Designed miniproteins, single chains, continued (3). Designs and how they scored, part 59

Each design is a single chain, and the fold is of that chain. pLDDT is the mean over its residues in the fold that is shown.

## One batch from the design tools (miniprotein)

Design m10028
Fold by ESMFold2-Fast:
Structure m10028 (fold): chain A 116 residues (1-116)
Amino acid sequence: MSKEEIAKELFAKGKELFEQGKYEEALKKFEEAIKLFKEVDENSEETAEALFNAGLVYLALGKYEEAIEYYEKAIEIYEKRGIKYPEAYLALGVAYERLGEYEKAQEYIEKFEKEY
């Protein structure tokens, strides 16, 4: 089985665990998937999607600074690929708001509104 196939299975399992509210288990699966996706192509859409979903798990766990880091990494890949993903800007805005960083939150909400 290829690294890409294993990464896709890990990503699918991470999503299943996240839907079940098993956040820490979901995070482990997403981190394993991210590692393998990066070995295949670090700038792939699959790598970006896995990073974004790991960020969602960090947000659910109340780890807002880690959520921001993962969302920013996903956005960097989407921007390099010329793919618009306004939901990632919205997610950044929410995470910054949860940290009390209201000026930063507003900057990303405005980016979401301009892209949508």
Scores: mean pLDDT 87

Design m10029
Fold by ESMFold2-Fast:
Structure m10029 (fold): chain A 100 residues (1-100)
Amino acid sequence: SMQKKLEERVEEGKRTLEELLSKIGEELARIAVEALDEGTGSPGSGNGVMGIAYLVESDGDVELTAKAAGYFVLAAAVSGEDVEEAARRAAELVEAVKEK
């Protein structure tokens, strides 16, 4: 079913994001995964908007950037985009913000 395929893509993106972020910080991985899980209750365009909102509000805040990362991966899963690529790019952004 389409629901199962979406759930599988979400799980794949979640696993990749958690793996990449856990190397940067275990708490950041949890924050991103929690944001992704929270977003699954609100499918559609809202996930992308929330991701952008967290990114704008982050102002160098690594935890808010991790929340944005979760929503970006969820948006990729919902839109049929490459979730592993989305997770990689999101993790790179979180790492860059943390190192600043």
Scores: mean pLDDT 74

Design m10030
Fold by ESMFold2-Fast:
Structure m10030 (fold): chain A 69 residues (1-69)
Amino acid sequence: SNVERAALVAALKALEAGLPREKALKVYDFILNNPNASEQEIADFLKGLGMSEKKAEYAAKLAVKVKSL
């Protein structure tokens, strides 16, 4: 599904940003369990896990675009 693709994209962006696998899996699970999460909610979750604001906002924007395909 597009939600699963969005979850994978966000998790991969977390790994690229230097987050450990455990945190990337939390990103994946968050998006699957919150399929209607807004771009802001996803960005705030990523920032809470230690991703920088710029990287979190970009990852959230990509995830929402993938989810809306």
Scores: mean pLDDT 89

Design m10031
Fold by ESMFold2-Fast:
Formats: structure tokens, sequence, C-alpha cells
Structure m10031 (fold): chain A 76 residues (1-76)
């Protein structure tokens, strides 16, 4: 269901935002902040697409989610 996916992505976006704030507070590397920023942007685009209620290929949204997950891993 699209609503369930939206809730999951919004929750993940909040987690990434909180992690960015914590890393900024700790003086983390610019590279890690950039990777998390890419993840945040990818999720924001996926959420925007889903919220507009357009017929969307689920595979396209899943690619954005995967990009976000990969970017979070690189930030580790």
Amino acid sequence: MREELLEELERKAEEIRRRIEELERRGASLEALVDLGVAELALAVAISILKKGKEVEREEVERLIKLAEESVRRAE
C-alpha cells in the first residue's frame, strides 16, 4: 500500500535528518554529511512522487530508496 510506504519513507527521512544534526554537532567529516544529504534528497523526491498520487512505476521509487540506503552506508 502506498500509504504504508509513505509512512516508512517519512520515518527514514526523519532518522537521516536527526543523524545529520548529530554529526554536525560532533564535527563529522564533510564527506559523511554530503552522503547523508544525498540520501535525504533521494527520499524527499520519492516521498514527493508518492504524495502527488500519480501512477508511478514502483521500481522507480524503489531505485530512489536504494540510492538513499547506499548513501547512508557510505556515510558510515
Scores: mean pLDDT 76

Design m10032
Fold by ESMFold2-Fast:
Structure m10032 (fold): chain A 100 residues (1-100)
Amino acid sequence: SMLLERAEELLKRAKELYDKTHTPEAAGALLAAQALVAALQGDEELKEIYILKLKEVLETENIKEEIKKGLEEVIKYIEAKDFESALKKLEELLKKIEEE
């Protein structure tokens, strides 16, 4: 699947970003990428685990409001199975976090 390949590329990018920065924003993006890959693989249980972990990060960590809202949109797109919108939003968020 081309969508899965794109999601795996974003997951690799998110992992590299988290390893470099260790920020809550990068952690959130990593969890969102993991949830998206799991969803595209049809692993509903793993998807739910990563979504729950992401929701916890969004509630407990001090994340920039624009990134928090963006990650909440990614969750909504994944839950709606709108994977094209989820990919686009996650890519936009990764770019914003990298440009900080």
Scores: mean pLDDT 89

Design m10033
Fold by ESMFold2-Fast:
Order: sequence, then C-alpha cells, then structure tokens
Structure m10033 (fold): chain A 95 residues (1-95)
Amino acid sequence: SLSKSIEKIKENIKKNKDEILKKIAELSGKPVEVIREAFKSFFDKVEADKATDFDVAQFLLQLHVIYELSLSQIGEILGVSASTVRRILEHYFGK
C-alpha cells in the first residue's frame, strides 16, 4: 500500500538523515546547508513521529519540482522505486 511505502520513506529518513541531505545537495547543485535549512521543519517532524503522509508527499513534490530531481533519483535516495514516488505524487496532487 502507499501507506507502507510512506512508512518506509519515514524510517529511511530517520536512519540516514545526513546522507539523504548530502545526496539532495549533490544532485540539486545546492549547498548542503541550504538543503538542511529548507527541510529542517519536515525532518524535525519525521524525527518526532509527527510527519503526516501528506508532509512526505509535499517533500517529494519539492524535490521533483523545485530541486529538479528525477523520480528515479528521489526513489534511490529514499529507498523506494520511481513508480512508488510517482504513485504518491499522483495520489496527493493528481500529477
């Protein structure tokens, strides 16, 4: 289910926060501190077990639209398939 895939994304973020931020920085061409500041609120919510499934979907949308990461790159960083990233985005945003 999408809920299980989103749970897996949350767990991977908890385990690999600094590595994920570094990979986003490398792929987007932005400094890691810019990425850290941009996603601080979201990562704090994930660590506190307060992030909603919609919060995760918004994070994926920002990576794709603002930071121009492909669905395959997002999937690789977060430990899910590109197809899973697409299904989450289609479910919450219809795109």
Scores: mean pLDDT 89

Design m10034
Fold by ESMFold2-Fast:
Structure m10034 (fold): chain A 66 residues (1-66)
Amino acid sequence: SEEIERKEVERKAREEARNTESPLEAQDLDDWIYSIFTKGSSKEQEDLVEAVLRGRAEALREALAA
């Protein structure tokens, strides 16, 4: 289900943010993830999911900024 998958992606991104030494805070990343899903852009959502699946917080952050 899309709803379940969304929650899982958000949780994964939060974990990646906590594991990184980047100035990117877990809360900041979480807000961006929520923003992407609320924006409604399928393209941005695809980029977000892919970045999270790869386990790369930097790639995720860059995709959200694009």
Scores: mean pLDDT 60

Design m10035
Fold by ESMFold2-Fast:
Structure m10035 (fold): chain A 69 residues (1-69)
Amino acid sequence: SSSEQQRQAEIEALLEEIDRLGTLLAIRDPEAAKAVGAEVQALLERIKQGTLTVAELRALLARTRELLA
């Protein structure tokens, strides 16, 4: 149970950070922000299916950070 709680907390933290950065990106590059938002929607559906990995969220976060650099 502890390891699953840790995984869920990590997923929530990654999604929060992607959302925060996506809001900043929408000010600078609305088209790029829209593309990131579409990827988030696809990943949210995969969370419901139990097929999402933490690595996929980390990859999207890294890409969103690069778009802001």
Scores: mean pLDDT 82

Design m10036
Fold by ESMFold2-Fast:
Structure m10036 (fold): chain A 120 residues (1-120)
Amino acid sequence: VDWLALADAWEAKGEAALAAGDNVGAARYFFRAGRAYYAAGDLDRAAEAFEKAYEAAREADPRLAGRAAAALGQVYAEKGDYAKAAEAYRRAAEAHRRAGDEEAAAVLQGLADAYAAKAA
């Protein structure tokens, strides 16, 4: 699979959805783009796409926002940016808590605390 071509196509669909006012649709497309960039090994574009997914989903779909922030945390951890990984996992925990996913929120908060300790 040409992951970069697929990611670029999903990102374009995300931008079109944002222009149409479809924040949830945009978040889903940006999340797919992030996963495709990640599969291609492009961690910088994966992080950018997951950040766009999180922002688009933040108010409208807290569960999707939490998934995007958790994926962003994983990307930053793989890049060795533990401070950004901790921040992303903290945002993921908050989003899942807002969605009523207390167990997922607790696990993600534990990841945030662990990466914050690595960043110190």
Scores: mean pLDDT 90

Design m10037
Fold by ESMFold2-Fast:
Structure m10037 (fold): chain A 71 residues (1-71)
Amino acid sequence: PSEEEFELEVEGALAMIQASVGLIAAKRRGDEEAVKKFQELLDRIESAVAAGNLEEVRKILEEVQKLGKEF
């Protein structure tokens, strides 16, 4: 695979892991707004990875990291 394909797989996986952890934590504390936001981010990650859009995956990963610091 190309370096770009490898980066897409790695960064996509990292984004999904971080968003999943955020979702679990939000569910545990009953934060319905955070739950909705992390669910939306997971759907967006899946779509971006399926489209091969590395730039979008990177943007979503940054959003996941920022949201995780707010909650």
Scores: mean pLDDT 82

Design m10038
Fold by ESMFold2-Fast:
Structure m10038 (fold): chain A 106 residues (1-106)
Amino acid sequence: MEAVRAEALALAHELLDSQKTAEEALDLVIELARHARSVTTDPADKLEAGIVEGMAGIALGLLKLIPDTPKEEGIAVARRLVQQLIDALREEATLRALLAWLRSQL
């Protein structure tokens, strides 16, 4: 149980280290949330997966809009949204939805 949560948090921490790593990890989170939403039948789990997908999509969009010469304000906004995504991934309800989906694939 702790291993999956620790791996997700470790990946999420890497999101804050570089813009390139953040984009790759956000793409992965979007795909995982989208897949969880498509396979779960619970409306609450679908809503939580949709929220995670939406937040990751907004964060990814902002990172892609930052120019080659990064502006501190744009980076601060992107980091704030990534932090909100990290906080959402730490929520037990959202993690339960993802864990239930992962168990169904085993």
Scores: mean pLDDT 57

Design m10039
Fold by ESMFold2-Fast:
Structure m10039 (fold): chain A 81 residues (1-81)
Amino acid sequence: SKIEQLQNQIEGIKDTLENPEEFFSEEDTEAIKLAVLNALKLMKVPQEEIKEVEEKLSKAKSMEEALEIILEFLESQIEKL
C-alpha cells in the first residue's frame, strides 16, 4: 500500500540519520534530491507540494538536511492518507 511504502521510506531515513558514520558526497546528496523529486512525480503528488519540497531541498547543504526535509514531507503525506 502507499502508506506502507511511505512508512518504509520514513524508517530508512530515520535509520540513516541515526547512523552518521557514513560519508555522503555532494553528488550523492544531489542524486537523492533528484531521485525523491522524481519519485513524488511518479506517485502523482500535487505539483504545488512537489515545488514546495523542491524549494526546501534546494537550500539543503548536506545529506542530513536533505533527509530531514524529505522525512518531514513523507510524514505529512501519511497524515493526509
Scores: mean pLDDT 73

Design m10040
Fold by ESMFold2-Fast:
Structure m10040 (fold): chain A 80 residues (1-80)
Amino acid sequence: SLEQIRAAVIALLEELHARLRDSHPEVAAVAEEAIALLRQPGVTLEQMLAAVNRVLAALHAADPALADEFAGRVTEILLG
């Protein structure tokens, strides 16, 4: 369901924020903004994907290998 996808994406972004807050605070800030958006009522799948894409773009600029890892985890959430 959309609510299960939203909860899983929020959990993934919270994990990313915790992992990067000290090493890549700029990426952690984008993740924090995405989490805030996803916690709003009525968030659509399109808004969720746009927020995730902004986080992945920031992460790819800082750490391409970690970006690939998280892109894979997002794909598993969307397809599982």
Scores: mean pLDDT 86

Design m10041
Fold by ESMFold2-Fast:
Structure m10041 (fold): chain A 92 residues (1-92)
Amino acid sequence: VSKEEIIETLKEHAERLRELVERETDREVRLILGLVAWEFEYLAENAEKMSEEELKEKLKRIIDYLESIIPRLPPEAQALVREIIEELRKIY
């Protein structure tokens, strides 16, 4: 997978997370989803400066983090996060 494809995937997922944050009423859930969106945005902006191995390691860490927060999320957010994890696993 090219860095270009990784960057586009991260941007797409950040947008989807931001849309979910806008309609979420629970403050803690909004903070968690907002943090994840920020991490995707940060990684997308800095991906060009990273080696493929560095990107792969950061993606693994993000996946681990996402799996850890799933029990803290409402069902709609859990479904989106699981979908994002599956899509990210296809990148490396």
Scores: mean pLDDT 78

Design m10042
Fold by ESMFold2-Fast:
Structure m10042 (fold): chain A 88 residues (1-88)
Amino acid sequence: MTREELDDELLAGSVALGDANYERLKQLAADPTAPVREIEIVGLVAYWSYKTAAELARQRGDIETANEYEKKAEEVKALTDQALARKA
């Protein structure tokens, strides 16, 4: 695997992990019985997956893609904070 191929795989994997956990977070946010710990873990994984994707895109000079995933990370944080506030 070349360095470029590895960087492509890491970006794709980070996006896929972020997307899967963001979808799970949306399900948990809609469920009033969802455990606080699961919301926290899923939200944290989705957030850092998108932050990693943004950083990898930025390192490649793809600023538009980096900004897109930074925005998704902030959306994940906002949804996580909102879901957790309902449990307090």
Scores: mean pLDDT 86

Design m10043
Fold by ESMFold2-Fast:
Structure m10043 (fold): chain A 86 residues (1-86)
Amino acid sequence: SMRERLEELLARAREEVAAGVIELPVDEETLRRIVEAMLEAEEYRKNKDLEGLREALLRLAELLSEAGFSSSEEDVEAVVKAFEEE
């Protein structure tokens, strides 16, 4: 499900931080923007707005990339694909 994929994406992001990305700390502003993007994606999911969902997830991927998470774009495409296959 999309929620499970979003939770998996967040878990991976937390693992990157926990693995000691000491040189790339995620600041409060970046974390706040990530949370806002996640909430926006969930709202589009509830409304069955596939286009809005994809755009919100792409913004989330960009924010995660800014925070130093290199695999985030692949995870976004996996979430979008899982939603389309439902």
Scores: mean pLDDT 62

Design m10044
Fold by ESMFold2-Fast:
Structure m10044 (fold): chain A 64 residues (1-64)
Amino acid sequence: PEAVVAAAEGGGREALALAPEELREEIQKVWDEGIAAARAAPNSEEAAAHANAMGRRIQELLAK
C-alpha cells in the first residue's frame, strides 16, 4: 500500500521535525515501527490501521 506509506512518511517526518529533543527518539521509534508495519501489511486496510495508530500515538506524545 504505497500511497498509505507515502502519506504516513510525510506526516511523520513533519511531526519529528517539530518535536522537542526529548521526544524525538520515542517519536522516531513509533514512526519507524508504524511505517515498517504498514509496509509489511498484506492489504491497504491493515496498512491504514497501522498508519492511523502510529499517527495517533505521535499526536499523543506531542500533546504532552
Scores: mean pLDDT 74

Design m10045
Fold by ESMFold2-Fast:
Structure m10045 (fold): chain A 70 residues (1-70)
Amino acid sequence: RVAELEAEKAALEAQRAELEAMTPAEIAEFIQSIDPSIKLSDEQAEVVRHAAIGLLDAAIGFVEELIARL
């Protein structure tokens, strides 16, 4: 099962890197594609990006801790 957790960690790391590479406008467009009623300014999109990266960092750390305890 360790290989499965390592694959999940790699996927989260790839997602984090992609999120860092996105512009605020691209993030706003992505959110609007999920829920068309939500319109984000560039400033709001940056806050969402920062929060999402923080969540991904926490998830990566959690997976790393699980691997270390197996």
Scores: mean pLDDT 78

Design m10046
Fold by ESMFold2-Fast:
Structure m10046 (fold): chain A 73 residues (1-73)
Amino acid sequence: MEEVERLVRLGREKLEQGDLDGAIDHLEKALELDPTSPEALEEAGRVYKGALLAGDEKSAKRAQELIAKMEGR
């Protein structure tokens, strides 16, 4: 779905800007539209790694919860 791809791209752009909350917000919307999206799962993993490297425990937890929802199908 084009909208899911758009949201994943926006999440990636936010991650590149260091806006981890914004990245997660876009990926949560992508998950709501397609909970089976492999692109959204891949990008959520990248956000999780970015949050860990930045020492942002809150964003790391949010990204981990998002990944768990995608995998818990």
Scores: mean pLDDT 80

Design m10047
Fold by ESMFold2-Fast:
Structure m10047 (fold): chain A 101 residues (1-101)
Amino acid sequence: SERDKIKRITMEVNNEVLERLEKARSVEEMVEVMREAFRRFIERVKREGIKDVELAKGALAALAQNALGEASKRLSEEELEEFRRELERLIRETYEELEKL
């Protein structure tokens, strides 16, 4: 099912995000990790033929929330706010790409 495909994609992308965020040394590097992860997510969604835009948006939101949770363990309040703002921008841009499915 598309649900099983998206769960697999989300789990694999989330694992890559967590590994790369651990190595990131600045908010800018963390933002680039998320930009690359969202790009890979779109590519995988398209490759697997997923057409359910709302399902894909939900999965992307879950990836973003997991990243924020991880970032909150090591970032100051000010840095976390910066990361959140950049992440919200990336989510909006990625949602526009998902709407083209």
Scores: mean pLDDT 88

Design m10048
Fold by ESMFold2-Fast:
Structure m10048 (fold): chain A 74 residues (1-74)
Amino acid sequence: MKEEIEKRAEEAIKRGLEMIKKAAADPAVKKEFIEKAKETIEKERAEAETAPEEDKEVTERALKAMEEAIKKAE
């Protein structure tokens, strides 16, 4: 189960990075995308607090990776 969740998190990060890269070509789209992505990360983190401890750890690592991707895109 943890392995399956980890794979989903990796796929989500990859898709997120690809979308950020595409959005970076248009400053207006990039700004809106980054703002929405930050809101999504905060929401995901809040939801993860009610998950089992093992799932929290995997989710937190995935969210940190997304935050780093957004930081680099800024």
Scores: mean pLDDT 71

Design m10049
Fold by ESMFold2-Fast:
Formats: structure tokens, C-alpha cells, sequence
Structure m10049 (fold): chain A 59 residues (1-59)
């Protein structure tokens, strides 16, 4: 639905912005955030950032 797509978009945008502020390159941040959202579509922005950060550390 449009509501689910808008929520997902906002969560992804917030996650990318936070990771970029932490020094992760924008292209990498987008890939990691997309992966985190795919693994848990109901995740909060905080949960997405935590998962993406862990993924980045494991690279």
C-alpha cells in the first residue's frame, strides 16, 4: 500500500542520514539500510541503524 511504502521510505531516509553523520559513505549507507529493511520491514529507524552499523563493522 502507499502508506507502507511511505513509512519504509522515511525509515530508509532516516537510517541513511544517521549513518552518513557517523561517517559511513552515502552509497554504502543506502545499501546497508536497504538490506536491514529487507530483513525486517517492520523495523524502527533505530533498529535499522543498529543492524546497518553491525553489517558495516563486519565488512
Amino acid sequence: SKEINEKRKRVMEAGVEELVKEGIPPTVARILVSQAVMEDPEATPEEVVERARKMYEEL
Scores: mean pLDDT 80

Design m10050
Fold by ESMFold2-Fast:
Structure m10050 (fold): chain A 66 residues (1-66)
Amino acid sequence: STGEKAIEGTRKGAEANARGLELFTGEKAEIVIEPVGPDGARGVARAGDIVVEGLRTASGSSSRVS
């Protein structure tokens, strides 16, 4: 389903971000994935004090770094 594809795509993106954060910080990254409506997903990767958030919805995708 579209929702399953959104979750899978978001998970892969979060995993890539986590790997990047681990290489950059030298710390293990944590990943959280949550559904957003029927066709979307949000993924967060965190290592140390750095957080990368990705959002995929039917209307588009966005990313944010904190």
Scores: mean pLDDT 78

Design m10051
Fold by ESMFold2-Fast:
Structure m10051 (fold): chain A 100 residues (1-100)
Amino acid sequence: SSAAKAAAEKKKKEELEREILVGVIHIMLSVIIHTPETSEEVKKKARELIELLTENQDAPIEKLEKARDYVLKAIQNLMNGEPEEKVIKELEQAIEEIKK
């Protein structure tokens, strides 16, 4: 049926969007880990989130989008020279979002 074909196409698009979102978040977290000026505590939180994403590859797109937004805020805080506690808080919010 036309409806079944449309549903299958939507599911494939959602799976691709999820894979791309996970990839983008992983790249952003890798930037944090490989930046020499980043503290070991921030790097540990980034590695924890990478591990969590690997374990939760089927997470809803909405959770991945929120996690991406928190990681982006963490990067913005690093770029603005904000205290590491603010960076850690944003990464912890991303971790909490995936664990929901």
Scores: mean pLDDT 86

Design m10052
Fold by ESMFold2-Fast:
Structure m10052 (fold): chain A 96 residues (1-96)
Amino acid sequence: GEADAERLLALLREVLEAAAAGNPTARAYVDWLRALLEKLEEMAKNKAPKEKVDEFIEEMIAKHPYPELARRLVEAIRAGDSATAAALLEETLRAA
């Protein structure tokens, strides 16, 4: 719901603030997430086939320090599940 989306945005803001303050783990996470989202937006605009989207997602997950958490986070985001995405983002940041 709305509250889950607000929680996700608040967590993303905390990560951005930590990255701006020079936290290398938060910076690496922001760079990874930005690269993922920018390419997914490009692929959506170009109507890329599902197989190419899935291939790119697998490559990005493999590059994450915690691939299992990254996989679950990406699946939650693609499903529009803000509550699960927020919980997994918190877990990923605490594991770092």
Scores: mean pLDDT 73

Design m10053
Fold by ESMFold2-Fast:
Order: structure tokens, then sequence, then C-alpha cells
Structure m10053 (fold): chain A 101 residues (1-101)
């Protein structure tokens, strides 16, 4: 059978989001210093944390969080979902910048 997916609490989600943000900030600093290898490794670590958060939230909860964000609702899960989407876009942006250099 499929390996059971890890279930994440809101606290664990928020902790992983904070760690991913720190890794992205460190990757941006490394990129500014011309350290593309460190930047790439930090972005890979950040992407892994983002993926772990998305896998730790049920599809139904993700759909609800997306709907709540669109409706302008300020719930903990909606806030976490919005933050994850922002972090995903930032990782994609920085990865493209590294590939173009």
Amino acid sequence: GPVPRPRLSLEEIEEKIRKAQKLIDEAETALQNGDYETARKKLEEARKLIDEVLEGISPEELAQARADVKAGKDTPLARAYLQIEILRLKVDELEKEIEEK
C-alpha cells in the first residue's frame, strides 16, 4: 500500500514556512555574492520544505484555504497557504535568475 503521508499541525506548517523563508533569504544573499552553488542548495532545501507543507495538508483543506484567500478571509490556514504560494513564486524566480547566469 502507499506509505502514509505525514500529517502536519498548523504549528509545524508555520515552523516549516519560517525555515523556508530563512533559506530563501540565505539563497538570495549567496546569489548576490556570486555563490551560485550555495544559492542552489538553499533553494532546493526551501523547495523541499514547501513540498512537505503542501503534502502535509489534505486536498480538501488546500481547496478551502485557496477559497478563503480568494474571499479575503484571514484564517491561519488561509494565511499559511498564501505564504507558501509567495515562497514558491520566490523560489521559482531565484532559480530562473541562477539559470540565466
Scores: mean pLDDT 82

Design m10054
Fold by ESMFold2-Fast:
Structure m10054 (fold): chain A 67 residues (1-67)
Amino acid sequence: GLDKAKQAVLEALKGLSPELREKVELGLSGSKTKQEILDFLRGRLKHETDPKDREVLERAIEALESV
């Protein structure tokens, strides 16, 4: 369910910079559905310019889509 989806995303997000990870985790705390989490992560990826953080966000989206 939603808790497993959030946990999978949080595990994938361990590769983000600490500051960005904290902001993304706060955004996830407000999400109530898998679709809201996907939309949040995709929105974040759209505005991210750091290649490493982009790769981590893409992996988090893929992990969530696999749940």
Scores: mean pLDDT 76

Design m10055
Fold by ESMFold2-Fast:
Structure m10055 (fold): chain A 77 residues (1-77)
Amino acid sequence: PAPLSPEQRKAAAMKIANAALSVPGVLSAGASVRDGVAHVTIFAESEEAAKAGKKAAEKAAKETPGVTDLIVDTFVK
């Protein structure tokens, strides 16, 4: 598949980060997309929130055209 444009990468990153951030107990989330790989960082209040945030990010990534791989880093306070 063709590489995503800069605008598409930004939109994909925002979609994935917002999906993780929408999970109760996720304190912050950030994402970047490069060459079809989404890198997501999740900071959560608990292990359960981090796990739920990761699942939300995985679902959003699967729903995003041009994202083929996902890497998730989770941190608990």
Scores: mean pLDDT 81

Design m10056
Fold by ESMFold2-Fast:
Structure m10056 (fold): chain A 69 residues (1-69)
Amino acid sequence: GAVEAARELTAEALAQGTTTVPIADAIKALVERGGLSETAAREAVRRALLPDGKHVDGMALIQAVEALL
């Protein structure tokens, strides 16, 4: 589900030595792997968005997805 997709993205980022995920990758995974609507995926990303406006924090993304379910 969507929570598992967010956790997988976070784990993939950690394997690359980062805790952040690009917005486009987060939306794509939440929609294609997680089964969220594009609107719900964009809302989760908005809630987890970092000050750079380009990346989401992986842990914040997991929490945002859990809060939307």
Scores: mean pLDDT 85

Design m10057
Fold by ESMFold2-Fast:
Structure m10057 (fold): chain A 99 residues (1-99)
Amino acid sequence: FDLEPKEVFIERLMSLAGMSREEAEKLYEIRVRFLEFLAEQGIDPLTAPYPVLVAAAEQFVETELSEEEKELIRRAAKRLGIEADSLAETLIKLFNYFS
């Protein structure tokens, strides 16, 4: 979950997922909020085991995301061909898609 320059992340979402700039910017904001959430829990996204990241993402999805934001994540993942059993796993795969 290295934070790419904001414009690189936005341009990739627009190009690869066919998203609007507004949608891509909202996803970037959600990614930043997720990384801040992990930091608050003392979780390093680069070294944490995958099940630890999934558990943290489940908590983030439950407590921090609106239904509109959840739908935006599902829409982006579908356009990128990302498949997962849960929205939490979808979030992790989506944010790792761009490295």
Scores: mean pLDDT 79

Design m10058
Fold by ESMFold2-Fast:
Structure m10058 (fold): chain A 55 residues (1-55)
Amino acid sequence: MERVRRVLDRILAEPDRDWTVSELAKEAGMSQSTFTRTFKKVVGVSPREFLDRLR
C-alpha cells in the first residue's frame, strides 16, 4: 500500500497538474490495471474518479 500512498502524496503536492491514470501507474511502478484495482481498494474510488473530484 506504500506505493499508492506515495502517489496520493504526489497528487496532493501538485493538484493542479493534469495527471493521467497512466502517469500515476508509472509513478507507483504498476501496470494501469493493477494500479486501478489497488487504488480503488485503498481509496474507495477509481484513480480517474479521484482526480476528477480534485478539480
Scores: mean pLDDT 78

Design m10059
Fold by ESMFold2-Fast:
Structure m10059 (fold): chain A 57 residues (1-57)
Amino acid sequence: MTLEEVIRALEGMHPELRAAVLSGDEKALRYTAKLIGASVELVRRAAEILRKRYLEG
């Protein structure tokens, strides 16, 4: 799974889970990584990119 695919998965997920992931909640990051079949590292990086987009918008 690519970084772009993970970003798209985060954008399409349930708002409450996405908010937890974007806040850096380790449990939410691990849960999401298992759910979409990506590494925790890749999900963390995607979350950082999305968080920056929300802060810049």
Scores: mean pLDDT 81

Design m10060
Fold by ESMFold2-Fast:
Structure m10060 (fold): chain A 81 residues (1-81)
Amino acid sequence: SEEEIKEEIIKWLEERLKQARDPVVQATLRDVIEIVKNAKSLEEVIKKLEHTIEALRRQGGSPEAIRLLEEVIKRIKELMK
């Protein structure tokens, strides 16, 4: 179910947050966790993350944050099969 996928993604992100030392990565992980928690659907999560990637690329944002967001989208899509 969508709820089970959201719970799995949140658990994975929280585990990564515990290991993260880089403040930019920590901030990105916290933001993604909030997006997943507050979104109405997994499609909304993907759309919001894709918009965030596009904004970061336009602004010359952190490549590390962009890679993390791309990894999250990939994992969600794999779990939605």
Scores: mean pLDDT 87

Design m10061
Fold by ESMFold2-Fast:
Structure m10061 (fold): chain A 67 residues (1-67)
Amino acid sequence: ELEEAIKKAFESGDPSLLPKAAKAAWILLHSEHTGVELSEEQKELIASVKPEDIEKAKKLLLEELEK
């Protein structure tokens, strides 16, 4: 599941293990933190994922970063 996949990616240090929803959430978090505008490719990736999945992944990513 999403939570387990995110935790595993952080434990291993391999961001390629992040599911698509978590990758989209990571891009959004990075953009929010740095103020950098999203590219068309990044916007397309975000649009391809359900908003509820992105929101859940964003919360899980922030929780792992907080640890």
Scores: mean pLDDT 75

Design m10062
Fold by ESMFold2-Fast:
Order: sequence, then structure tokens, then C-alpha cells
Structure m10062 (fold): chain A 104 residues (1-104)
Amino acid sequence: IQKAIDDLKKAIKEFVETAEEIVSSELGSLMIIRYLAKQAIELADQLEGSPSSVVSVLNDATEKIRKGTEELREKKSDVEAAASIGVNTLAEVVAQLREVQAQL
């Protein structure tokens, strides 16, 4: 499970770095993206010691973040669309991790 947590945290950091490069003019959205990323990382850390069934959820979250990073790069010239992708992708991951935590 630690490997799955570490992979998710790495993906989130790369996602935020990509968002910061593209969405630099939208400071409000960047603050929300950073806040949601911090929540996702904290929730992932709280899943340490969870059953192996949680690994699939962490891997799914990692794939969602990686797809979001690709979408951010595709919307590099559309800052408003990129900001929306950044916020929505992280909000979905936070919701998914909260749901898993609530079931433990």
C-alpha cells in the first residue's frame, strides 16, 4: 500500500507543477488546486496500513491524476479550461479518497 500512496503523491505533485505552469495568471484557481492537492495527499497518507483492496482505489486515483495532467497539457493555450480541469480533477480524487476512508 505504501508504494500506491507514494505513486499517487508523486502524480499529484507533477499535476500541480503542470497546473502552475499553465494556470499562472489564474491565482484564485491555483490556490484552490494547491488546497485540494494538499487534502488529497493528507487523505492518501491516512490510508497507510489499510487493506490491500484500497490499493486498486489508490491506483485508479493515480490514473485519474495522470490523465488530468495530459488534459492540462492539451489545454495549455486555454487557461480557463485548464483551471477548470485542475480543480475538477483534484476535487474528484479528494471525494474518492474520502469515500474509501469512510468505508474503513
Scores: mean pLDDT 82

